Designed miniproteins, single chains, continued (3). Designs and how they scored, part 68

Each design is a single chain, and the fold is of that chain. pLDDT is the mean over its residues in the fold that is shown.

## One batch from the design tools (miniprotein)

Design m10494
Fold by ESMFold2-Fast:
Structure m10494 (fold): chain A 59 residues (1-59)
Amino acid sequence: SSAEKEAAFKKYKEELEKIAKEKGLSEEQLNRYLEGLRTAIDNGAYSAAERLLEEVKKL
């Protein structure tokens, strides 16, 4: 569980950071999304994590 959550967070974090750079998000905005992503993964809500990435992609 913990190892899978850590691996999932790392993958989603890397994808989110790439999208944020492409969209020109500030570090503050990126950190806010990273906190939401971490919370979703910690709660096992992977569908919520994927939805968060899709929301950032739509910016």
Scores: mean pLDDT 83

Design m10495
Fold by ESMFold2-Fast:
Structure m10495 (fold): chain A 90 residues (1-90)
Amino acid sequence: SALLEAYLKEKEEKLPKLVEELLNNYEKALEETPNEEARKLLEQAKEAYEKALATKNKEEREKLLKQAEELALQAQAIGEEEARRRLAAE
C-alpha cells in the first residue's frame, strides 16, 4: 500500500530529527555536568548518527539511528546519575 509506505517513510524522517535534538540537548547538559563515560557514549552516538545519514540502505540507516538513540540515552542516564550524586553529596 502506498499509504503504508508513506507512513513508514514519515516515521523514518522524524527519527533522525529526534536523535539530532537529543544529541544537541545532551551536549549542553554535559557541559554543565562533565562526565568522561557520558562524553565517550555521546561521541559514539554522534558517529552512529553520521553513519546513518551517509548510508543509502534503509535497514542499515534504521539500525544506526536506533544505535545512536540508545547510546545518547545511555549518556544522558549516566549524566543525570552524576548530577544526582553531586546534589545528594551537598
Scores: mean pLDDT 75

Design m10496
Fold by ESMFold2-Fast:
Structure m10496 (fold): chain A 77 residues (1-77)
Amino acid sequence: VDDVVKSILEGMPIMIEKLKEIGDEETVKKVEEFEELIKKKDFEGAEELAREMAEKGETVGYILLDALKKIKELEKK
């Protein structure tokens, strides 16, 4: 569980950097909020945030949803 969460958190700086390159500061804030929700074990809030991003057609949202699905599966087992 911790290894998957750690891998996702280590990937966050790369995503944030790419988002900053396109000037989407609002999406950067959402990615940072997702990271905080994961740390608080608020997986429902994290899923809602990632789903909102994916609904807007943002690739980052789909990536975060996939990552969260893996975290939830490991936590349920």
Scores: mean pLDDT 70

Design m10497
Fold by ESMFold2-Fast:
Structure m10497 (fold): chain A 84 residues (1-84)
Amino acid sequence: DPLAGLSPEEADEALRRAAERAVEMLEKAAKEMPPEEAKKLAEEAKEEMRRTARALREAGASEEAVREALERVEKAAEEAIEKA
């Protein structure tokens, strides 16, 4: 597991990077994809982020970092659906 052996600080950073990448994907999807495809990608991104947040929380990520990452991706997903 690539997440094994992370420090709490490394887990927080991994979570922020995962959220950043998801937001970038969702912004691109809103500009380049049809609405139905953007919506599907948004739902998949939210679900992937939930799994990633759970794994990184188990690795020692802070509750604050988990909440921030989930909120950022959920907001970006909703915005992508509206813009597409």
Scores: mean pLDDT 80

Design m10498
Fold by ESMFold2-Fast:
Structure m10498 (fold): chain A 60 residues (1-60)
Amino acid sequence: SKEEIAKRGLEAARKAKGPATAAAVAHELYKLGLVSREGAERARRAKTGEEGAEAIEEGL
């Protein structure tokens, strides 16, 4: 389901070594219509994986 895809993406972003993974996850979720454009853009600008994951979660 869409909810499960979003959950797994968010978990992967949270476990990531740095912000690049969260940014990539946010981009894919945005393409699927699962995260807002604003959330994806915030994740791209995040300095840490935790910040990126938070941006994704807020944009769901």
Scores: mean pLDDT 80

Design m10499
Fold by ESMFold2-Fast:
Structure m10499 (fold): chain A 96 residues (1-96)
Amino acid sequence: IEKGARLLGEGKYEEAAEEFKKALSKDPKSAYGWSLLGRAYYELGKYEEAAEYYKKALSIDPNNPLALEGLAKAYEKLGKYEEAKEIREKLEKLKA
């Protein structure tokens, strides 16, 4: 995950996604790993796939802030403003 996160920070999104997929093959219950894979796909402009990976993270950890923030952003890019707003409201309540 650390190598993938570094690649993500360097803008190497396809390589980051490959590293996250490798990490998830060893630990498929990592909500954090699924969230980072969603982030890599979001940065690649693949918003539908990004949303699906964020939903996988939320199926493991329903209150994961990284996955909630990412899913809201992906929905906004897909024009699903109402769905994005509901997720953002949930995220803000979790920070209170």
Scores: mean pLDDT 81

Design m10500
Fold by ESMFold2-Fast:
Structure m10500 (fold): chain A 55 residues (1-55)
Amino acid sequence: GTSPEEIQKLIDEVRALAKKAREAAAAGDTEAAKKYWAETQKKSDELMEKVDASL
């Protein structure tokens, strides 16, 4: 099964990327916001896959 530490790392990475996406959007950097949001979605999908594998 997936380790709790690995799941926690993915949660932290998703949160960090989402924060960067919001900060870029607030600054008017639409291209950076799109990039960080796409990376947030990718990491979120990876997190969900690992959670599903643990059920």
Scores: mean pLDDT 81

Design m10501
Fold by ESMFold2-Fast:
Structure m10501 (fold): chain A 65 residues (1-65)
Amino acid sequence: SHVEEALEKAIKYYPEYREPLEKALEYVKQGNYEEAKKILEELLKSKDATARAVAHELLEAIEKA
């Protein structure tokens, strides 16, 4: 899916956020978008602007799925 591709791309380009992004990807593969969204919403609260930007794009991808 487009959401899985977006998460895999984010994991590759932002290895510092690998753990939360891989967990979100596992939930997406299970069809559990609610748990994936919770993880991404935690990243939106990050002090790191890059983490917030990545989380925002991934949340938009889920909303369009």
Scores: mean pLDDT 84

Design m10502
Fold by ESMFold2-Fast:
Parts: C-alpha cells; structure tokens; sequence
Structure m10502 (fold): chain A 74 residues (1-74)
C-alpha cells in the first residue's frame, strides 16, 4: 500500500541521514539529506506504480550511500 511505502521511505531516509552525518561534515550532510528528501517526495507524489516508486527510492538511497562510502575510504 501507499501507507506502507511511505513508512519504508521514512525509515530509509532516517537511516540515510544518520549515515550521511556520520561520514560527512554537517553542511554537506544537511545539503545532501535535503536533496534526497525532495527527490523521495517527488517520487511518492508521481503517478508511477507503487513497485516503480519503491524500486526508485531504494536504488537511489543505495547509490547515494555507496558514493559516500567510497569517498570516505579516500
């Protein structure tokens, strides 16, 4: 359901915010989290099927976390 997707998205966003703040400076983390939040809101408000929305949110957050991890290793 849409309610379940919203709950899952909120949990993923919370995990992402904690991850970003752990690995990035405060200003960079705040900017990135705000951008990700806006993107998730746009996806949730789109007319796409629930499965497409869920996949898009998960894929984007996984990609963003991986980019942060790779940068942190340098």
Amino acid sequence: SMEELKKEAEELLKEFEEFARKHLDEETAQRLVESVKKLIEDILNSDQPLSVKRNAIKSFIEYAKREIEEEAKK
Scores: mean pLDDT 82

Design m10503
Fold by ESMFold2-Fast:
Structure m10503 (fold): chain A 66 residues (1-66)
Amino acid sequence: SPLDALPDEVLAAIAAVIREHGVDNVSIEQIAKVAGISKGTLYSHFKSKEDLARAAEERAAALYAR
């Protein structure tokens, strides 16, 4: 999975920002800053911000919410 390289803490932070603001209101640069990784690293694993948002929420749900 593209998210397997990211720590659970980073995935939770990404999911929290998306949940708080909504995916349409959050830039990929803001997500990268919150995650502590480069925008280029995010784009190397995800084709779009929407793909990242869905993957982060699915992973967070599996780890913390059911």
Scores: mean pLDDT 72

Design m10504
Fold by ESMFold2-Fast:
Structure m10504 (fold): chain A 65 residues (1-65)
Amino acid sequence: EFVEKAREALEKAREAIASGDYDAFIQALNEIRKYIEELKKSGNLDEAERIEAEVQRLVQEAAAR
C-alpha cells in the first residue's frame, strides 16, 4: 500500500520539476515523507531507504536546474 503511494507521489514530484510547479513539488515531497514514515513503522526499512535516496536526488535535481 504505502510503497505504491510513495511511488505515485515520486512521479508527481518528477512531473512538478518538469513543469516548474514549485507548489506541486513541495506537496508531493510532503506526501512522500508521510509514506516513508509509514513504511518505517511497518518494517519496510529497505524500501523506505530507497525512496528517501530518490527524494534526495530529486531535490538536488530541482536545485541544480
Scores: mean pLDDT 80

Design m10505
Fold by ESMFold2-Fast:
Structure m10505 (fold): chain A 84 residues (1-84)
Amino acid sequence: AADVVGAYMTGLAERMATADPAEQEALAARANELIARGEELADIELTEGRAAAERALADYLAETGSEEEARAARAIAEQILALR
């Protein structure tokens, strides 16, 4: 995916396909919350670049208790900054 929000949402959709009903409900709520923040993240990606948007996503995920997902987003930002 060319955008940070799209890539993360694709990952959520893949998890939802194999999740139980309770987990699907939780993931759907997470997706809706990210859609609300998606405008802010998309603006960061357009104005500051993908690495900045990945870091903003990582900060959000860490703040909401998704530390492992935050670590993954930080790693992607580091890879982008190291390569371009």
Scores: mean pLDDT 72

Design m10506
Fold by ESMFold2-Fast:
Structure m10506 (fold): chain A 77 residues (1-77)
Amino acid sequence: KEALRKRAIELAERALKDAKEGNKLLEEGKVKEGIGKIIRAIGDAYEAALLAKKAGGNAEALALADEAAKIAGGKPF
């Protein structure tokens, strides 16, 4: 399931980037923008984890999704 694997990795990478950027925006006092990015990151991270499991448990995608969720909310999957 190559398509599911690639999609999971893409979503996980996007989630990780948005989570880091969202936290940076919060530190800069841009609360509304920061929260928006964090909410998107959490959603994408969970979708990536679901797709990775469907693809046979892609470890890379799951690790990236877990890291994104941890950064965004301080809690891993």
Scores: mean pLDDT 76

Design m10507
Fold by ESMFold2-Fast:
Structure m10507 (fold): chain A 72 residues (1-72)
Amino acid sequence: MKEASRLFEEGLRAFEEKDYEKAIQLFEKALELDPESPLTPAILRRLSEAYEKLGDYEKARKYLAKAEELEA
């Protein structure tokens, strides 16, 4: 959906600005609106990276594993 794509782009901007908490919120909202989107693996990978930046390695690994499963 167009809305999920827009939220993903906003999340990418927040990530680039090093606002990782905002990036996570935007990525989670994008995933919530369209969980079967072609963007879902990319969103999950970005969530993993954002959680890594915040030091939450447990969540980072969980999201990376989900992304890799969908990309296989």
Scores: mean pLDDT 82

Design m10508
Fold by ESMFold2-Fast:
Structure m10508 (fold): chain A 123 residues (1-123)
Amino acid sequence: SMEKLERLLEAVRELTRELEEGRISPEEAAERFRETLERIDPRALELVERGRDLPAENVAAAILILLASPEEIPLETLLEFARTGDGSKYPELTKILLEVNEFVGEENFGRLTRLVGLYIASL
């Protein structure tokens, strides 16, 4: 949902600012990001944990698709998308991602990818 996306982006901006200003450690940022994902959607947290061996940028994209989708997408489908990064097998997911990327922007996507990477590194 758009509300879940807005909540995620607010948290991503706040955590990145605090991290860059030295107010929190990377370890604290990872834990607060985990708590944020769990509060917004526990399936987003499960997606990151199950996708821990996948490219962080692909996992970040899969989180955005999960939260933006009006319908429930199976985690297995999102994990397969994250494994390849290839939308050709899943054109509906790619369409959602393109629409969401216009809202999120490249800078916020990079920030989200960084936080995903920090959390995965903490596992």
Scores: mean pLDDT 88

Design m10509
Fold by ESMFold2-Fast:
Structure m10509 (fold): chain A 57 residues (1-57)
Amino acid sequence: AREEAEARGLRYLPLVQQVNAAMDAELPYTTLHIPGKALHLTLDDDHVWRTRLEPIP
């Protein structure tokens, strides 16, 4: 219960920090792992970040 609430709160704050760091590093792509899910970030030729959230089996 508490772990689920914490995982939900963690989604926004540390994710924003990690996304900003990845953008600053100009990574071609990166994958961020959050509890029970994986967030895929892809950088297009136009420097547009695309995000997709997938459940981890």
Scores: mean pLDDT 55

Design m10510
Fold by ESMFold2-Fast:
Structure m10510 (fold): chain A 60 residues (1-60)
Amino acid sequence: AEELFEKGVEAYKAGDYETAAKYLTEAIKREPTEAGLIALAHAYQKLGKGEEAAAYFRKA
């Protein structure tokens, strides 16, 4: 979970929001953390998926 979260954050910083969402989704499936849910929501916002982003912000 921690390794996947780290990879997701690195992808987000690089501007690769699709890869960020992929790693963060896997991290959340293994260990749902508030930080992971918020990070995934931000990745979905950058991808233009506002409804998915809102859903993850509500879970956080």
Scores: mean pLDDT 80

Design m10511
Fold by ESMFold2-Fast:
Structure m10511 (fold): chain A 55 residues (1-55)
Amino acid sequence: SMEEIQEKILALLREDPSATYTVAELARRLGVSPATVRRAIEALLEQRLPGHRVV
């Protein structure tokens, strides 16, 4: 589900908060489409989470 994708993205960012990930890289790592990753990132940004970056 979308919530599971969000949790996985957060887990990756927490393991290395200084790392910058591309949408394509996250999509490959999670086994989902880039569109799904973009949706998850938009939801996380709306939650105003500090210190997380994706380009």
Scores: mean pLDDT 72

Design m10512
Fold by ESMFold2-Fast:
Structure m10512 (fold): chain A 59 residues (1-59)
Amino acid sequence: PRPVRVVVRDPNGNVVFEGTAASWEEAARRLRELVERYGGILTDVRQTPDRVEATLVPA
């Protein structure tokens, strides 16, 4: 597995979380944690081999 950069923005486009996951699986887990922590939903998820970006709507 290769490190993946994770970037999560709020609906206004501000970065609310940015970090590096050890793998794609870990990147997905971080996104799930953010969804549960904020009680929101993910929208507009975009993935490349070395990066994943998502918008988290805090409901």
Scores: mean pLDDT 78

Design m10513
Fold by ESMFold2-Fast:
Structure m10513 (fold): chain A 72 residues (1-72)
Amino acid sequence: EENAKIFEKAAELARKEGRDDVAEALYQLAISAKDLNIKAEDVIRVLEAARKAGILGPNQDALLEYLKKALE
């Protein structure tokens, strides 16, 4: 499924950079995307809005960057 593949690709990018906690969160999102129809675009929009508002934590910020790289 398209959304699950985006989360999985983002998780692989995070793991390659030694961000195992971020990678694990992204793998959980990939599983949830299959079961709950979670869209990567919706997650990106929410996290971008949180970043702009200044409320995004460092792990969530890293997760957003890996999701954006996965779409490239």
Scores: mean pLDDT 82

Design m10514
Fold by ESMFold2-Fast:
Structure m10514 (fold): chain A 68 residues (1-68)
Amino acid sequence: SEIERDIALALARMQLAVDALEKAGGDPEKAREIAENTEITKIEYVPGKSLTITSSIGTVTVELPEGW
């Protein structure tokens, strides 16, 4: 369902924001700047397995339960 994909995408985007914060050394202003300059080059959804975001600051993968 599209809802499951959208939830997985939201979780992956939140992890990407956490990765930006870590790259900023915990500085929220720098994290916001990194996030705003982050280029998403690929989003790959494999139903029932994973959703992966590939970006200029790295890759994030969310593992999905069977049936998602």
Scores: mean pLDDT 82

Design m10515
Fold by ESMFold2-Fast:
Structure m10515 (fold): chain A 73 residues (1-73)
Amino acid sequence: LAYYNRGNAYFNLGKYGEAIVDYSKAIELKPNFAEAYYNRALAYEKSNRPELAEEDYQKALELNPNIKPRVAN
């Protein structure tokens, strides 16, 4: 959870590389964390990595078809 929240903070600061690292750590600790996959997909999209973004979007939807991610303000 802490990594996920920090990843959201990095994302909001435009630090997409750091966000990806933190989301990846959140996924490592909780492999079924659909929200972390979805937010990592958004960070990959912002980092010009659309193929990795698509893979994470698909994984997030497989884990939770009704996923509604929220970026920290």
Scores: mean pLDDT 79

Design m10516
Fold by ESMFold2-Fast:
Structure m10516 (fold): chain A 55 residues (1-55)
Amino acid sequence: MSVEELVKEAVERVLEKGYRVDYTVIENSIRVSLEQGWSEEEAIKRAVESAKGLS
């Protein structure tokens, strides 16, 4: 998936859980996770957990 597609998926999961959406935090979390060698699914999960911490 592209980073844009991963951000969209993470945003959808954040909204489903009722957490606050911060696009900058979500995108940065995904980019950093992928750069560190995490899977696409793990990058999404990490972005959702970051959004939970800000809610």
Scores: mean pLDDT 81

Design m10517
Fold by ESMFold2-Fast:
Structure m10517 (fold): chain A 72 residues (1-72)
Amino acid sequence: MSREERLKKALEYAKKAVELLKEGRYEEAFQQVAKAGQEIYPEENPALDRLYEAVVNKDPEAAEEALKELEK
């Protein structure tokens, strides 16, 4: 799988995580952000790390901000 395809899949999982977090579905949101991290592993992405922290802290506003950075 290409790097571009992996990033696209990670972004799709990140978007699902934010949506689930807004719905209060915290465990499912955590599963989606974990999948996003697995898609880019072993590459690190600071925006994705911030999204992970936002999901753990149950902070949908911080998660939305992190998602916008990931889309840049």
Scores: mean pLDDT 81

Design m10518
Fold by ESMFold2-Fast:
Structure m10518 (fold): chain A 72 residues (1-72)
Amino acid sequence: DVERLRELIETELKERRPEVEEELERAARAIDPERYARELEYARQHSPSEEQLERLRRASALRLVLAYVAEQ
């Protein structure tokens, strides 16, 4: 549901909530599991810390979902 994805994006940009971030990650995996997996692997290889990896995961999910919504 594109409207639900827009709501999640807006919420994430205004405030960061774990449940919203988790739902965005699930959406990203559903939209393009191969691309999301590649971005996560790249982030894992190039992240010196767990905190940085977590930040990159969130950014990847958000970007992927935002791109998908923009195409609708």
Scores: mean pLDDT 77

Design m10519
Fold by ESMFold2-Fast:
Structure m10519 (fold): chain A 83 residues (1-83)
Amino acid sequence: EDEELIKKAEELLEKAKEYLEKAERAIQNGDFESAKKYLEEAKKYIAEAYEIREKIKDENQKKKFDEELRKLEARIMELEAQL
C-alpha cells in the first residue's frame, strides 16, 4: 500500500535529517571523524528513501519526496565540502 510506503519514506527522511544535524555539529566542533560517520549514515537513509520512493505509485507524493531528497543531498554536498 502507498500509505505504508509513504510512512516508511517519511521515517527515512527524518533519520537522514537527524544524522545531517549531528554531522553539522561534529564539523563545528572539529570532530571530522564523527562527521564523516554521520554523513555516511545520512547517505544510507537517503538511498533507502529513494528505493521506497520508486515503489510509490502516486506521482504527487513522488514529486514531494524528490524535492526533499534533493534538498538533503545538497546539504550533504555542502557539509562534505567542509571536511
Scores: mean pLDDT 87

Design m10520
Fold by ESMFold2-Fast:
Structure m10520 (fold): chain A 80 residues (1-80)
Amino acid sequence: SELDKLKKEYEELIKELKELIEELAKLDPKFAEGAKETLEHMEEVFKEAVKNNDIEKVKAGVENLKLVNETLKKKLEELK
């Protein structure tokens, strides 16, 4: 289903985000701490959207996570 595809995409993006946070923690531990808190909130919001079959919120969650990951990649480049 479309929902199953979005869930898989979200899981891959979360995996990438966790790896980015680990790299950030080596360079800026305080920033990485804030990113972990954001990750936890995003996961809860996504779980609720999935539970409610709110496909538009699920899609928005995936797109928002893509933007977060791009922002953290840029932050890592700046900290080199």
Scores: mean pLDDT 85

Design m10521
Fold by ESMFold2-Fast:
Structure m10521 (fold): chain A 70 residues (1-70)
Amino acid sequence: SAEAEAAYREGLALFNAGRYEEAVAAFRRAIELDPTFIRAYEVLGLALAYLGRLDEAAEVGRRARELFPN
């Protein structure tokens, strides 16, 4: 959806600005709006890893593998 893509693009801008906590919130919103938005899971996991929230990053990766198993 346009709303999910807008949230994703906002998250990317925040991530590039080093605002990782806000980027996480934006990427989570993109996934909430479109649970099939695979790219949002990838950048969410990356942003969580930059914050040192490694258990949450691993959980996002596990969830993405469940939803997109190949």
Scores: mean pLDDT 87

Design m10522
Fold by ESMFold2-Fast:
Structure m10522 (fold): chain A 56 residues (1-56)
Amino acid sequence: SLEEEIRELAKELGVAIDEKAPLEEQAERLGVKAAIQGNEELLARAVELAKRAREL
């Protein structure tokens, strides 16, 4: 599920997520963290997850 993919990305980034926030916001926050870390692969994944959350 999208929620599981967001949780797995958070684990990969080594960060906690606010599970009470909308899924789009969760994914966007992970994208910001990936960008700060310079991790292009995880940033691209976060962008795709945010796009999928917006389409719900």
Scores: mean pLDDT 82

Design m10523
Fold by ESMFold2-Fast:
Structure m10523 (fold): chain A 94 residues (1-94)
Amino acid sequence: SPEEGEELREKGLEYAKEGKFEEAREKYEEALEIYKKELGEDHPHVAQTYVDLGKLYESMGKLEEAKEYYKKALAIYEKAGDTDAANYVRELIK
């Protein structure tokens, strides 16, 4: 369910706050699988989870991987015409 995806994403955010980066990554990837299956690959919840993964990889010092996740989120927001979300993600890529 989308609610299950939201719970997994929230667990990922809590692990990331605690510096438990591997556990956070696993929860975000599980949330992505649920959101893609139930809502589609171009859904805003998929884009939000890509932003979370980008921020996680930045916290790990993996800047190139972070940039790739931000680009995936940006593509979804641009396709959706969400100008505010797209502009936010463009600032993260700089």
Scores: mean pLDDT 90

Design m10524
Fold by ESMFold2-Fast:
Structure m10524 (fold): chain A 92 residues (1-92)
Amino acid sequence: SNKLVEELTEFLVDVAKEGAKVEAEVQGNTLTIKISGLNVRQLTSLALRLIGFGLDGLGVEIEIEGDTLTAKISGLTEEQAEQMKKKLLEAS
């Protein structure tokens, strides 16, 4: 739903504002985000929140390697994906 996309966007923008390095790529209706420079507590909190968005109906795939979390978010419109990317890069 649009509300879930808005809530996810606001959450990710807050993460980016905390000084994490954020990379974002859009492919059609899918947004891939890569967030690096996170400690274990930040990685755990971020992963649990993203799992919550997945349980609420968004397509969410998560991969964690070292201090980096990669999330693939699907089921977006192309416009939603591009807007999320823009807001994340403006915040980081």
Scores: mean pLDDT 82

Design m10525
Fold by ESMFold2-Fast:
Structure m10525 (fold): chain A 83 residues (1-83)
Amino acid sequence: VVERLRRLAEEARALGLDDAAELLERAARAYEEGDYKKAVLLLTAAALVLVGESLEADPERQARLEELLKRLVEVGKELDKES
């Protein structure tokens, strides 16, 4: 899970979404510390940033953001099972 969160942060940063990347990095740290609730909240905050960016994006960028969001949702489901 931690490695997946860090990879998602790198992809968000590559898309110019530094705020979402920082939230995902913080989620990875919270998970490593055993604070799964904080990790889920930070992941949710990152997902909301992606949704907001998607609403103003062109179709190509929107598709990339939606694919990243799908992967965030999958990680969130795994975190909920481990909490």
Scores: mean pLDDT 80

Design m10526
Fold by ESMFold2-Fast:
Structure m10526 (fold): chain A 60 residues (1-60)
Amino acid sequence: KKEEEIKKYIEEMKKLGDELASHRARAQAGTPEEAARHQAIADEYRKKANEYSKKAVELA
């Protein structure tokens, strides 16, 4: 079923969401240079989460 694939992608997104939240918090608390680095890492996690989200939508 498509639901099985969708659940798999949702679980992957949850894992990435935790990492994203951590780096977003560090981006807000650090120096401008640290903020830029953590924002870049957060953007990478966001892109990957969006990729999984797109896969889930395609299957729905």
Scores: mean pLDDT 75

Design m10527
Fold by ESMFold2-Fast:
Structure m10527 (fold): chain A 70 residues (1-70)
Amino acid sequence: AKAEAEAAYQEGLKALSAGDVEGAIAHFERAIELDPEYSRAYALLAYLLEQTGRTEEAARYREKHRALVA
């Protein structure tokens, strides 16, 4: 549900505030699992994956984000 996806997204933001980039990625992936149309999670997940060298995964999430906000 969207509320559960939002909760996962907020946990991801908390992880980022603590410097836990991998934890943040896991929480944002969970948000997308709960709501595949949760566009905010795709944008931030793509950014973090790019920063951690997971560039193929980042590209896929950027493409999905563009499809959702087009």
Scores: mean pLDDT 81

Design m10528
Fold by ESMFold2-Fast:
Structure m10528 (fold): chain A 65 residues (1-65)
Amino acid sequence: GPLDREGFAQGARAEIEDAKKYLEKGDLRNAGIETIVAMLLAGVAGDEENLKEAREIGKEIDKKS
């Protein structure tokens, strides 16, 4: 199946949701990994809103590290 922009945006959203769940659990390592993947997928998709949300999650992880 094609990895089109919509597929990348959906992937970014799933990784953001996983990152938030890990962050709520205090699992900063897994939250960080999911956030990096989300940023990459959102960037490729041109998904500005998901990219902004992933960046904010990254900032919260950095504050807690």
Scores: mean pLDDT 83

Design m10529
Fold by ESMFold2-Fast:
Structure m10529 (fold): chain A 106 residues (1-106)
Amino acid sequence: GVTLSDASAAEGEAAELVATGLPAAAKGVRAELVKDGKVVASLSTGGHGGEGAGRLAVGLTSATTARIVVGPATPEDTGTYYAIATGDTDGNNVLDRGSGAKFTVV
């Protein structure tokens, strides 16, 4: 499955979360920030995003890895992040939701 590692950053610094274990069928990733069970930011590798999309950058780094960039970090960026592997670049055809990772701004 897709795995993200827990991470932290100082306020004002850029941080990256690395996703590993993307399935071979993955064409893209949807990054999500979840707080209190609610998705508060989302962005796909194809640039499709809603509320909070401007706080995230997401991209494939290899056939099996992706990167979510948060920066400059603010306390509001603290929460649980997901790198959802998708069969499209739009982020709609979910293949693997993966494990959530905690991100803390210190």
Scores: mean pLDDT 79

Design m10530
Fold by ESMFold2-Fast:
Structure m10530 (fold): chain A 102 residues (1-102)
Amino acid sequence: MKIEVTPEELDKLKLKPGKYRITVETTLPGSVAANALINGLKEAAKEFGVKVEVRVLRIGPNTVELEVTTDSGEALVKGLKRAVEILEKHGGRITKITIEQL
């Protein structure tokens, strides 16, 4: 399954445990977005007491592509939401998130 969502639609997502390819488009450099996503996912994993493994596959000028393996779909959604908040704190915005189940 492959879906495209805006940050506002993240709360409506019901994801299952598994492996995902996640592509994020942002107004900030892709390296800043990668850092925000890694930190957001790490914080969510710690809060939920679950394992979330993150690999950076690609960093573009305003894009980042990740491979995420998670024991909790809820933790994945919360991690993405935290990444949005981190980027907004840096004066940026996520414009699109593509989530593909592997």
Scores: mean pLDDT 86

